# Designs tried in a protein design run: designed miniproteins, single chains. Part 88

Each design is a single chain, and the fold is of that chain. pLDDT is the mean over its residues in the fold that is shown.

## One batch from the design tools (miniprotein)

Design m3251
Fold by ESMFold2-Fast:
Structure m3251 (fold): chain A 69 residues (1-69)
Amino acid sequence: MLSEEEARELGRELARAIKEGDWERALEIARELVENADNKQIRLAAEVMVEEGVPGELTDRLFVRALLA
């Protein structure tokens, strides 16, 4: 089970991977979130990603892909 701070840190790492174009790493982190985080922690990670400049639409698409994989 992830802590709130771990969820925020994963959100920052996910935003960084997206900004660097490392989509394989981004999908890996998104899967870690969907497998180990609750809905509140996923929302915290998504909030951090938006703060880091990632569009919400892109975040939603990535998490849907992680859930289906």
Scores: mean pLDDT 77

Design m3252
Fold by ESMFold2-Fast:
Formats: C-alpha cells, structure tokens, sequence
Structure m3252 (fold): chain A 66 residues (1-66)
C-alpha cells in the first residue's frame, strides 16, 4: 500500500517524522516536496495499521490513500 503524506508543521517535526518512519522495517519513504512524501509499505499488515493510526492521529499530518 502507498500513502501520500502532507506535513504542515515545523521542519524539525517533519524531519523527526521522516526519521521515525525510515527507522521502521518494511517502510520506504520518498520525499516529493518540502511538505509531501510518499510512504510505501512492503511488510506485514499489523505494522501497516499501527503506522496509519500514528499518522492519522497527528494534527500536522494529512494522509491520502493511493
């Protein structure tokens, strides 16, 4: 599955989120612009669900399914 993630918070918070996601196995992150990045899941659904809930719960994050 692929998610388009738009982050509207600070650059520091955005860098922290990208680093958090990239530290996880089975997740690939591709930065498309300053505020937009593509998250690709390549592993188990259980890890996917946890990451999606983390992103949806973030007030600075907008998520779109691709």
Amino acid sequence: MKLLVTHTGSEEQRQALIAELESQPYIKVEQLSETEFLVTFTGPVEKEIGTILRLIGDPDVEVRLL
Scores: mean pLDDT 80

Design m3253
Fold by ESMFold2-Fast:
Structure m3253 (fold): chain A 79 residues (1-79)
Amino acid sequence: MAEKKAEEYLKKLEEASKKGEKEAEKTASEIFNDITTEFSEEEKEIIKKILEKKIEEYKDKPIAKLLKEMAEALSSILP
């Protein structure tokens, strides 16, 4: 389910961010590629909305910038 997968992605990205900026960026790229290749347009919209909601939760952390970039990129490819 897209919602559950989005929460798993958030956890992976948070764990990667603790290891450093480069690891977080690499993990974000891998997550974005997985989202764009494995999910339908409807599921991508659900994931995007979850990422957008989490930006506020992570606002004081470097991960917030990556979440915003991913959400904006998803918006650009969705119809």
Scores: mean pLDDT 79

Design m3254
Fold by ESMFold2-Fast:
Structure m3254 (fold): chain A 94 residues (1-94)
Amino acid sequence: SAIEEALKKAKELVLETLKEIKEKKITDQNEISKIIRETQAKIREILESVKELSEEEKRRFLTLLVTALKEGIEHNLSIEETEKILEKAIETAK
């Protein structure tokens, strides 16, 4: 479905963003904040393209995806750990 494809794309974007931060060893808080804001904007764009999602659902998924990214960065979670958190959270929010 369009919803499932959008959520998969948004999840992949979160995981790739976390991977980039880890691989480049980005520790500067200003740069991390900028990356989070840019990633949030891209996720919002993905979710806004889905006509089947309500405005409340779009906000819920956006918050969930961005929160998982922030947690992955703050707690230095692996890509695999972050993916499991995202998959469980997305399934619960459906």
Scores: mean pLDDT 88

Design m3255
Fold by ESMFold2-Fast:
Structure m3255 (fold): chain A 90 residues (1-90)
Amino acid sequence: SIEELKKEIIELIKSMEFLSEEQKEELLKLFEKVFELLETDPALSEEEKEELLKKALEKLKKAKNYKEVKKVLLELETEIGIRAIEAAAS
């Protein structure tokens, strides 16, 4: 479920020992913003939302530093934006 994947991503970021507490706070705030965009996007089906979150979760599991975590979240935001533009153009 989307809510379960959201919880898993939040808990994963919180568990990352290589992040400072300030970096965790910033990244969690960024993720909440990106998640709101994903949840409120009428162009995305429930299945597509779950697939995007699963892909992000798998990439986050492989992330080794702050820059890599931030990149995953920004790439997720970008993909949401692209799909919204494609839906509007169709």
Scores: mean pLDDT 83

Design m3256
Fold by ESMFold2-Fast:
Structure m3256 (fold): chain A 77 residues (1-77)
Amino acid sequence: MKKGEEYAKQGDYEKAGEEYKKAGEEYYKKGEYEKAIEAYEKAAKAYEKAGDKKKALEADIEAGIVALERGLEKVFP
């Protein structure tokens, strides 16, 4: 998630959200579901800071879906 952190430090929260979402998709494909959830949560926070409430909600929903598939409780909104 190096690129997402770099964009966030620069204040480019929209791009930070995009990079975190991409990382979440890659972790999900690898079966690293806990890391995928973490990446989607970071994407949601970045989109919230960017003022993109729709993308933030979409990222939270993606994290919630992965959590439901895994039976993890900690990531429900």
Scores: mean pLDDT 79

Design m3257
Fold by ESMFold2-Fast:
Structure m3257 (fold): chain A 65 residues (1-65)
Amino acid sequence: SEELDEEIGLALAQMAVALAKIMLKNGVSKEEVIEWLKRQAERFREMGYDKAAELVEKAIEELEK
């Protein structure tokens, strides 16, 4: 169902953001993490997981501050 697909997308997006935070704490550059998250957001958009993409995009905006 569309609801289940969105829930899965959001769970994957939350895992991506959590992984990004772990990467930053372990010395991966902010630039590399932002580039990786941008690729994740693009992929979610391609799959139609718009809410998942929005969650990742908000995390990118916070990191770019």
Scores: mean pLDDT 86

Design m3258
Fold by ESMFold2-Fast:
Structure m3258 (fold): chain A 66 residues (1-66)
Amino acid sequence: SEEELIEEIAKLLSEHLGLSEETARAAVEYILKTKDPVVERLLLHEASLVLSPEELARLRELLEKL
């Protein structure tokens, strides 16, 4: 479900980027509602600095399913 995807992405971002789960969830929901490519690119860029290539690929897959 959409809610499960949002929760999974938010948890991954919270764990690796040091964001609160609430902040991470808000960012994911913003991307989902606006489809803003600038915010999505910034999120993926920040994630690329802390996630492994495999984890980054998983994040991209989860975001694509939204």
Scores: mean pLDDT 79

Design m3259
Fold by ESMFold2-Fast:
Structure m3259 (fold): chain A 92 residues (1-92)
Amino acid sequence: MDEELIAEAKELAEKAVEYATKAAEAYAAGDLETAKKYAEKAEEYAKKLGEIVKRALAGEVSEEAAKEIVEIANEALRRIQEAVAEAEAAVA
């Protein structure tokens, strides 16, 4: 069912945003080593989310489910970009 791939996309998106936010907070605090560790975790989950998006667009799910998965990925990317921008502003 489409539900399994959507649920996996949501979980991966949540983890990518969680670790990106933790990386941004560590960066703003001057803890560059911790920031790098969390950034690497965020990239790992973002890559897995990207593979789910590719599978959805390849026709493994309905067009409606594929649209939802793309929206989940786009929202996660927006939240990550906001966290990074806030951290950069904090150290500027």
Scores: mean pLDDT 84

Design m3260
Fold by ESMFold2-Fast:
Structure m3260 (fold): chain A 54 residues (1-54)
Amino acid sequence: SHEIERLRRDRDELREKAKELEDTDPRKASIYYTASGILDAAISFEERRRERER
């Protein structure tokens, strides 16, 4: 769905930000990785919700 597509974009963007910061600001990189993980969980939840709604 449109919502899932946007969540995937946001997740990927956060991962790119985290990767960029790994060596210069590892604490901030960790925060971005955590945020991307939360979005990944949200994507999984929305996908499963859509599959269960018959």
Scores: mean pLDDT 82

Design m3261
Fold by ESMFold2-Fast:
Structure m3261 (fold): chain A 83 residues (1-83)
Amino acid sequence: AELIRLDESTEKTLGAYAESLGIKDENIQRLLAQIWYSIQSGMPIESFREELKAIPEELREQAIDFLVRNTGYSREEIESLFE
């Protein structure tokens, strides 16, 4: 799915939150912010399966925590997308 662009202020705020969870890679921070914004815009999380699989394995738990806390999807639903 094509990611919806978000404004710089929202991107920085979400990036800072991702960094607080241990995600220090700015590309992964930006990716998670874009996925979040696309979900808020009405896209289903399943649309981002390929983008989620591109996240390094060592950051997957932190990425799952970010998405669970910010999207309203369950941990189980998000974890299934990394299969």
Scores: mean pLDDT 77

Design m3262
Fold by ESMFold2-Fast:
Structure m3262 (fold): chain A 58 residues (1-58)
Amino acid sequence: MSEEELEELAKIAVDIAKENKVSKEKLLEKVRESAKEAGFSEEDIEKLLELIEKELEK
């Protein structure tokens, strides 16, 4: 998966979490589960989680 696609997914996930007041820890867990179900590689999952953390801290 491209970095651009992962960045877009990270932004969507963070926006949804902010609207629903989901904690950082719970968001990361849900995203990991969903990405594994969707067939993402471990590398893409780890990169997606890093991008989500960066978006949440900003």
Scores: mean pLDDT 78

Design m3263
Fold by ESMFold2-Fast:
Structure m3263 (fold): chain A 86 residues (1-86)
Amino acid sequence: MTVQLVLRGATVGQKLLAIGAGVTAELHGGEMSSRTEGDRLTVTVRNASPEGEAAVREAARAVEAQGGTLTVRREGDLTTYEVDAS
């Protein structure tokens, strides 16, 4: 499956958390990429393992716990965790 973590208005610490989750997912056999566009950071993991998805989910929940608003979307093989931290 493909998993995305999208952060909007994130702090440097929150962006590092997201990138760290993507790297963790890649170490579990996924393929990680990241993109920054203005205030939006997108971390994408293709062929994510269950452990990789869990790492991304934990990062999304951690940003939510810091005052962000988390929305989870599922569209076929794509699961997107979007956190508005602005």
Scores: mean pLDDT 87

Design m3264
Fold by ESMFold2-Fast:
Structure m3264 (fold): chain A 78 residues (1-78)
Amino acid sequence: KIKELVEKAWKLESEGNYEEAGRYFVEAADLAEKQGRYEIAANLYRKAADYFQKAGNTELADVYRKRAEELEKKAEEA
C-alpha cells in the first residue's frame, strides 16, 4: 500500500505535478507512522516537503520538514 502511494507520487513528479506528488508522500508517510515505522515515515515526510517546496507551497513544505525532524528524533529514541 505504501509502495503504491510512492509509485503514484513518482508518476506525478515525472509529469511536473509536484503539489499532488507531495500529497501522496504525506499519505504514505502517515500510513508508515501509524505502523510505527518512524524512520520510513520521516523519509516520506522529507520527500513531501521537498515536493511542496518545488510546487511553491513553502508553508506546507515547512510543516512536513518539521514533522520529519520530530519523527527522526523519535526513531533514534525508540
Scores: mean pLDDT 82

Design m3265
Fold by ESMFold2-Fast:
Structure m3265 (fold): chain A 88 residues (1-88)
Amino acid sequence: MPSMQQLIQQMDRRVQQSGSQENPYNPSDDDVNYRVNTVQRNSRTMPDPVRQWVDQVVQQSQTMPRPRQMRVLTGLQVSMGFVQNVLS
């Protein structure tokens, strides 16, 4: 079984990959806010180390241009789904 640290490392790699993907469309402010709220809500059901990592990524994303922020948050949401499946 993967350790919590291994799960966090896998999630971090996926988030980095998502951030590097090209997106020709600029997301709206509402789309970004909705994604942030969704990610934070979903993180509440996760173990503390994962939740802390999610909060860190969300905070770091606030300093990014919005297109990159949306890619990072999308990658984070996908990675959180993977963690939920492993923990189920």
Scores: mean pLDDT 73

Design m3266
Fold by ESMFold2-Fast:
Structure m3266 (fold): chain A 55 residues (1-55)
Amino acid sequence: SEIEREYEERRRRGEEAVEALVAANPDLSDEEVEAIRRALEAHLEQRAAEARAAA
């Protein structure tokens, strides 16, 4: 439950950061934005797995 809460909070902050990045960089293609979002998702999944492995 705590891990899920932290995951959701990190995702929300990450999504806000991506939105700000896209707004500041209108030259980014949809494909580049999608790649950034995929990288964020992979990072969040890795962090969640590490937290679970730690206990």
Scores: mean pLDDT 76

Design m3267
Fold by ESMFold2-Fast:
Structure m3267 (fold): chain A 55 residues (1-55)
Amino acid sequence: SMAAARTLLASLDRLGIPREDWARFLAALFDVDEASLAGLSDEELVRAIARYLAA
């Protein structure tokens, strides 16, 4: 959950994906609206991704 979410976000950073593009990539990965992830803080993103991974 939270650990898996942090690992996923750390992987985006290691792959060189700019922070401003994370909402788009994560929205495509989890099949959710990009607007649901846009403008979230890092901790809000971790919580949102943890919820998607738990579903």
Scores: mean pLDDT 83

Design m3268
Fold by ESMFold2-Fast:
Structure m3268 (fold): chain A 68 residues (1-68)
Amino acid sequence: SVDEEFIKEAEKILEDYKNGKITYEEARKRLSELVKKAMEIQPLSKETEEAYRKIVAEIAKYDLEKKK
């Protein structure tokens, strides 16, 4: 489904960021484009929105910990 593909891509962005393959700014940019692309098809489910918020929070936490 669109929701499953969306979460899979969002998790890949998180993993690429944690592995140092992309910068924090690139991760934010890719997530923004991913949301834009998904919303062109249909609204995200509440479950997908919650999962997405958790992924965004993990990226932000990792960035803060990396700066310590």
Scores: mean pLDDT 78

Design m3269
Fold by ESMFold2-Fast:
Parts: structure tokens; sequence; C-alpha cells
Structure m3269 (fold): chain A 62 residues (1-62)
């Protein structure tokens, strides 16, 4: 699960760099965590919010 979460994070960062909306990317990530990996809704939401912040930091860093 942790390795899959890291992979999803990397994919989310690539999508945002390709011009996909960060909020949309975070919603997609949350959906995959809940529906595919069986993560609890609370944990999925928290992780998606953390990745959303990470995407914003990555874009600011360039």
Amino acid sequence: VEEEKKRMKEQSLLLVKAGVDPDLTAELLKWHLERVLGVSPQEAERFAEEIRAEMEKELARA
C-alpha cells in the first residue's frame, strides 16, 4: 500500500506538471485510494490534501 501511495503521488505530480488542475488531480487520487486500494475515506482525504499541498509546493519551486 505504501509503495502504491508513493506511485500515485508521483503520477499526481506528473499530471499537475502537464497542466491538469491540482484540485481535480487530488480528487482523482482520493477516489483511487478509496475505491482501488481500500483506504478509509478519512485517510484518503488526508493523503489527498497532503498531496495537493505538495503539488502546489512543487509548482512554486519549479
Scores: mean pLDDT 74

Design m3270
Fold by ESMFold2-Fast:
Structure m3270 (fold): chain A 88 residues (1-88)
Amino acid sequence: SSSQSQQLVQQGNQYFSQGNYDQAISYYDQALSLDPNNSTAWTNRGNAYFRQGNYDDAIQDYQQALSLDPNNSDAQLNLRSTQSIQDS
């Protein structure tokens, strides 16, 4: 359910804040398995990939977040920043 997905996103965010990006990604993956339309979960998984230097996967996740919610300002900003790094 979307509420269970939101709880899993919150768990992922806690691991993210600790720098445990592999654990954060695992929780975001579980959240997306329950609710693939959760634009925030796509954005947060993209952020974790970005922190690992996996820019291609980060870009894909940000693009998916924006396909679901074009007004997701975090995904818009982080997509542009990640693309700028690759294009430099």
Scores: mean pLDDT 90

Design m3271
Fold by ESMFold2-Fast:
Structure m3271 (fold): chain A 57 residues (1-57)
Amino acid sequence: LIEKFKEEIKKDPNNVNAYYELAAFSEDPEEQIKYFEKALKLDPNDEVAKKWLEVLK
């Protein structure tokens, strides 16, 4: 399941939705933080990613 989203990112590294999916299916909060941070780097005005990072930290 996670492998599909990783492949989507390889095809389109700007696919913010794929990073959200990876975060959702990650078991480790540290991994979730990594994926939301990547999403926020792609779109610094992404309020959803900002809120999730505040909750996880």
Scores: mean pLDDT 75

Design m3272
Fold by ESMFold2-Fast:
Structure m3272 (fold): chain A 70 residues (1-70)
Amino acid sequence: IEEALELLDKAGVLAQILGDSEVLELIQKAVEALKKGDIETAIKLLEEALKRSKDPQLKELLKKAIEALK
């Protein structure tokens, strides 16, 4: 979970720089779910963020975060 949170912090910063407000909101909701211990909801939100993301670096960070939670 700690590794996933670090990856999501980086992904959130990148989404903000790219102006991808939709992906940023999904990342923020996933982080909130993780802090509550709801790993299943967090994975679902991150998979949605991955589908909507168009940037290759952002996609890679999201994939790594999802893998760290599985």
Scores: mean pLDDT 83

Design m3273
Fold by ESMFold2-Fast:
Structure m3273 (fold): chain A 65 residues (1-65)
Amino acid sequence: MKEIEELVEEGKKAFEAGNYKEAELYYDLALGLMRIRKAVGMEVDEELLKEIEENLEKARKKAEE
């Protein structure tokens, strides 16, 4: 989970800086990694997964504006 947590932190930093496209990229990568882990039968933090999905949606909306 360390790599996923690091991507989430980088996404949050980008979002705070107003770099919404960069935040979207980091959150999308983190979500992709979590989905791969789930698909291969590994346990995932469902609360973190939900947080990433919510932050990705926010970043997408801001990036489209």
Scores: mean pLDDT 81

Design m3274
Fold by ESMFold2-Fast:
Structure m3274 (fold): chain A 118 residues (1-118)
Amino acid sequence: MREAEREAARELLDQVWSRVAGDADLLEREPERFRARSEPLELEAAEAEIAARRERTEEAKRRARLATTRLLLALVERGDPEAAARLLETLAEVYREQGREEEAALAEAAAERLRASL
C-alpha cells in the first residue's frame, strides 16, 4: 500500500509539471486568452515557468518549482480532507527523497493545516 501511494504521488507530480509546461506554452502563444480563463495559482505557475525558461538562473528555477508546488498542493486540497492530508504527507516524503526540501516543507505545512481543520 505505501509504495503504491508513493507511486501515485510521483505520477501526480509529473502530471502537474506537464500541465504547467503546457500552460506556459499557451500563455506565450495566447496570453490574453490564458489570463482571462486561468486561476491565480495557474497563472503564477505558468509565469514562473516562462521566467525560468528565459532567465535560466537557479533562482528563477526555484521560483518555478515553488509556484508549481503551490498549485499542486491546492489541487490536492480540493479532495476529501482525510485522503488529501495523507497524499500531502506522501508528497512531502517524495519531495524529500528527490532532495526538494523547500517543496517538502510546503507539503508538510499544508498537511498540518488540513489535519488541524479536521
Scores: mean pLDDT 86

Design m3276
Fold by ESMFold2-Fast:
Structure m3276 (fold): chain A 63 residues (1-63)
Amino acid sequence: AEAALARALASGNAGAAAGVGELRRSGKVTPEQIAAAADAGIASGTGAGAGRAAREMLKQAGL
């Protein structure tokens, strides 16, 4: 789950940001894993939008 999420965020897949919320609620990934994947997406350039959206979702959740 974590590797697939990281790849989707790095590729700029907007659907991956929605999937982040679901995976977080299910407990299958930690907030730290989501943050790392989001930061990797931002650093790649291609995934910057999806990575920022994932970070925003974490902030809205108080994470």
Scores: mean pLDDT 67

Design m3277
Fold by ESMFold2-Fast:
Structure m3277 (fold): chain A 75 residues (1-75)
Amino acid sequence: MMGEIRASLARMSLNVALRAIENGEDRKKVAEELKRTLINAGVPEDMAEEIAKALEEGDLEKAKELLDKAVKELE
């Protein structure tokens, strides 16, 4: 039950990051903010770093796949 809420927060955080990038925000800054938010939501630091790195590199598909794996561990 708590894992479901954390998973929802993590998914919402990625959506916020994607919209920030679409609105012209600095990708590196958005990736760093996403990493902090994911760690605070309970995503392991190593996984949060990989997700943020994928987003910073523009590999949105990889970022989504890594997030899905991370949220599955939270559920």
Scores: mean pLDDT 79

Design m3278
Fold by ESMFold2-Fast:
Structure m3278 (fold): chain A 82 residues (1-82)
Amino acid sequence: LAEAYNNLGAALKNLGRVDEAIEAYKKAIELKPDFAEAYNNLGAALKNLGRVDEAIEAYKKALELKPDFAEARDNLEEALKD
């Protein structure tokens, strides 16, 4: 289930296993391509690894899917200032 992979990603990120978190979020997106929350979480994990351009792309996709997604908007604004 897409939500289970998204939750797994969050747990892995909390353990500092950021690369594995990214793979879990990507699986969530593969199962549910319109999963705005998974794109936002992927962006945050990519940002933690210094992969800022990829993080920006993920946040933009989250906002495309859910235009009122305040967290993704705030994350995008922060990433664009880097």
Scores: mean pLDDT 88

Design m3279
Fold by ESMFold2-Fast:
Structure m3279 (fold): chain A 67 residues (1-67)
Amino acid sequence: SELELLKRILARELAELGVPLDLSRLSEEQFLELLERVSEASKIPDPAEKAEAIREAALRFLEEHGI
C-alpha cells in the first residue's frame, strides 16, 4: 500500500540520520503525526541543521509514544 511505501521511505531516511526505527507497527494516525513533525523540521534551509531537527523530532515522537 501507499502507506507502507511511505513508512519504508521515511524509515530509510531516518536510518541515514542515525535513527533506525521500525515504523511498520505504527498506526496510520501515529505515522501521519510523525510525518507532519518531520515535514515541519524539513523546512530548515541548512542541510546539517535540518538533519539534526528531523532526528530530534523523530526521537521526541518515539519518547512520547513509548516506542
Scores: mean pLDDT 81

Design m3280
Fold by ESMFold2-Fast:
Structure m3280 (fold): chain A 76 residues (1-76)
Amino acid sequence: SDKKVFDEIIEALKKDIKEYIEKYGKKEELLESIAKGLPEFFEIRKLSKEEQKKLIKAIAEALGIKPSELRELIKK
């Protein structure tokens, strides 16, 4: 189901973010890159507002920041 696929994508993304930070230590650079790309990703994938919130929470958790902090960085 679409929900199962989305949940698997979120878990894979969380793992990739954690591994990237552990390997390279470039948390701030990764955060800026994600914040810039996320609005286009939401449009391309046609994510619902609930899916967008879930993705933001998952990314923020993997980055060790608050979801509100990630939301502020997404605002242009």
Scores: mean pLDDT 80

Design m3281
Fold by ESMFold2-Fast:
Structure m3281 (fold): chain A 107 residues (1-107)
Amino acid sequence: TDMRIRVTQRLADEFMKDIDRLAGDVRALATQAEKLGATEVAEQARKLTEEAMKLADLGVKLLLEGGKQSDEEASKLLNEGFRLVGEATSLLNDAKSRLTQAIAELK
């Protein structure tokens, strides 16, 4: 139990650091895109970032809870937590890609 709790805490911390960094990148690019006149894509990227952060928070919560459980319940919570963190990362990467393309087209 203690080992599993420590592993899930470390994974949760790592995922949140990566997601926070990626969300920061997206916010910076959104500000740049908005200054170049790409207001709509910047607004869409900010909405995707907000949704991604909600999914990441839920995913991390499920990972931490999964670390406290055993057997089938642990597997269920961990799998759902990983899925939500993956979805959050995917949304942020999509937002980053769209912003990068918009900025490149305006320069």
Scores: mean pLDDT 86

Design m3282
Fold by ESMFold2-Fast:
Structure m3282 (fold): chain A 70 residues (1-70)
Amino acid sequence: SEELRRKAEELLRRAIELGAEAGLYYMLSESYRIAGDEEKAKEAREKAERYEEEMRRLEEEARRLREEAE
């Protein structure tokens, strides 16, 4: 159905945004680590991991909806 396809597309767009945020925080974590700010590096890494986890959940849901739409 077109409705399931549109919902899957919406979830994939959100997943892309979360992936970009995860990438940003991984870069920030690395920058803080190089600067010797281990606490900020750890916080940024934890944020990156949380965004990546949410991204993967949305990707899985979108994949399932696309399969139902087929």
Scores: mean pLDDT 87

Design m3283
Fold by ESMFold2-Fast:
Structure m3283 (fold): chain A 63 residues (1-63)
Amino acid sequence: MADELAKQAEEAYKKGDVETAKRLAEEALKIDPNNKRALEILSQALDALGKTDEANKYADLAA
């Protein structure tokens, strides 16, 4: 479930739908807070939205 949402977030980000990618990644993390794919996509989406400090927090968690 969390992995499927994380994959959908990645596909949304790949298509340039940053807002949908952020939402789907957040949903994946509500199910599994340690899902590395979801953390990575959320970090990338937040950075694209100019929220660099928040993006760095999720990037560190994904590492």
Scores: mean pLDDT 82

Design m3284
Fold by ESMFold2-Fast:
Structure m3284 (fold): chain A 62 residues (1-62)
Amino acid sequence: SSDLRRRAQELQMEAAKYQTLAIELERLAPQDPEAAKLAEEYRALATKLLEEALNLVRELQK
């Protein structure tokens, strides 16, 4: 169980990092359209990682 808990935590930390990067890229977006596109991709990736982490946590509770 500790291994799955650690994996869930790692996924949550990775998701948080991508969310932070997406916010930073959005600040650059007015000067660089490529940054805007990357921000959207990072937000989508963060959401998927968070969903994976939440699913693992949910399975650990059951």
Scores: mean pLDDT 84

Design m3285
Fold by ESMFold2-Fast:
Structure m3285 (fold): chain A 67 residues (1-67)
Amino acid sequence: HMMSEEEKLKKAEELVKQGKEAAKKGDLVTAYQLYKQAIEVVKDDPEKKQKIIDEMTAILAAADAAR
């Protein structure tokens, strides 16, 4: 019932991609939820988790500044 490491990475990448697109459309709530899900998928990998957090912070800040 646990996902493999490969499946976790693939799912996190897809969620990050979807979150980035949502943020570009101005849907910051959906973007935040998608990034949060990606972070949860890789929570046991501090390096990947931090990269997603950094991207989420940058993208959401940029989208908010553009409004």
Scores: mean pLDDT 77

Design m3286
Fold by ESMFold2-Fast:
Structure m3286 (fold): chain A 71 residues (1-71)
Amino acid sequence: SSFEEFKKKLKEAEELLKKAKETGDAELAKKAAELYEELIKIVEQARFPGKEELLEELKKKLEEAKEVYKK
């Protein structure tokens, strides 16, 4: 299901971002950013309660990933 794909990608993105922050690895941060961008697209196309709050959280995580690989 699309929800199972979403949960899997979210977990992968969170794990990559955590490792990128701990190690300063720009490649891991770029991978995390790519996954967060995909997650944002999925959520933007969906219709459910709490969508805007989830989008804000995903966008914050995307900016955190960008901060790691831009420095």
Scores: mean pLDDT 83

Design m3287
Fold by ESMFold2-Fast:
Order: C-alpha cells, then structure tokens, then sequence
Structure m3287 (fold): chain A 58 residues (1-58)
C-alpha cells in the first residue's frame, strides 16, 4: 500500500532471514529486528525512524 508498509514487509522478511543466519538474536524484539533489517538493506536513519513510528501506530 504505502511505501512505508512495503518497507516494513521487506524488513520483516530480511529480519527473519538474518535471525536464521545467526546475524540477529532470535530473542530480539520486533522493533529491534526491523531496525537491524532496514540497516542491512541500507536505508537511512530518517527512513528507519519513520517506518518504526508507523509500526507503533498499528
């Protein structure tokens, strides 16, 4: 739908893969997982902050 929704879906998928690859703890909370996934994908801190803020409104 929105660009931020697409970002979050992609981040969730990448984040899960990173956990399976041992790059992120399986005990990490959802916000931490999404942040690390977006960082891995090369998104700016501004875009990461917007995505996390949007997620918290759900």
Amino acid sequence: SSEIEELLEKAERVGVRMVLEGKVSPEADALTLIRKALEELGYSEEDIEKALAYLQTL
Scores: mean pLDDT 78

Design m3288
Fold by ESMFold2-Fast:
Structure m3288 (fold): chain A 59 residues (1-59)
Amino acid sequence: SAPRAVDLELPRRPPEEVRDAVGEILTAGAERLAAGAPWEEVAAEIEARLAALRARAAA
C-alpha cells in the first residue's frame, strides 16, 4: 500500500479570479437553500463545482 502522506495545502492568497468563482458557487448554493432545496443536495453540488474548478487548475 502507498503511504498516506497528505499534501493538502491551500494557496496563501488565491487570485481574485478564483475567489470570484468560489463566491459564485457559494452564492448559487445559498440561493438554492433559500428556495428550500435540502442542504445535502446543495452541499454535493458545491463540492462538484469546486472539484471542477480544481480540475481546471490541473489542466
Scores: mean pLDDT 70

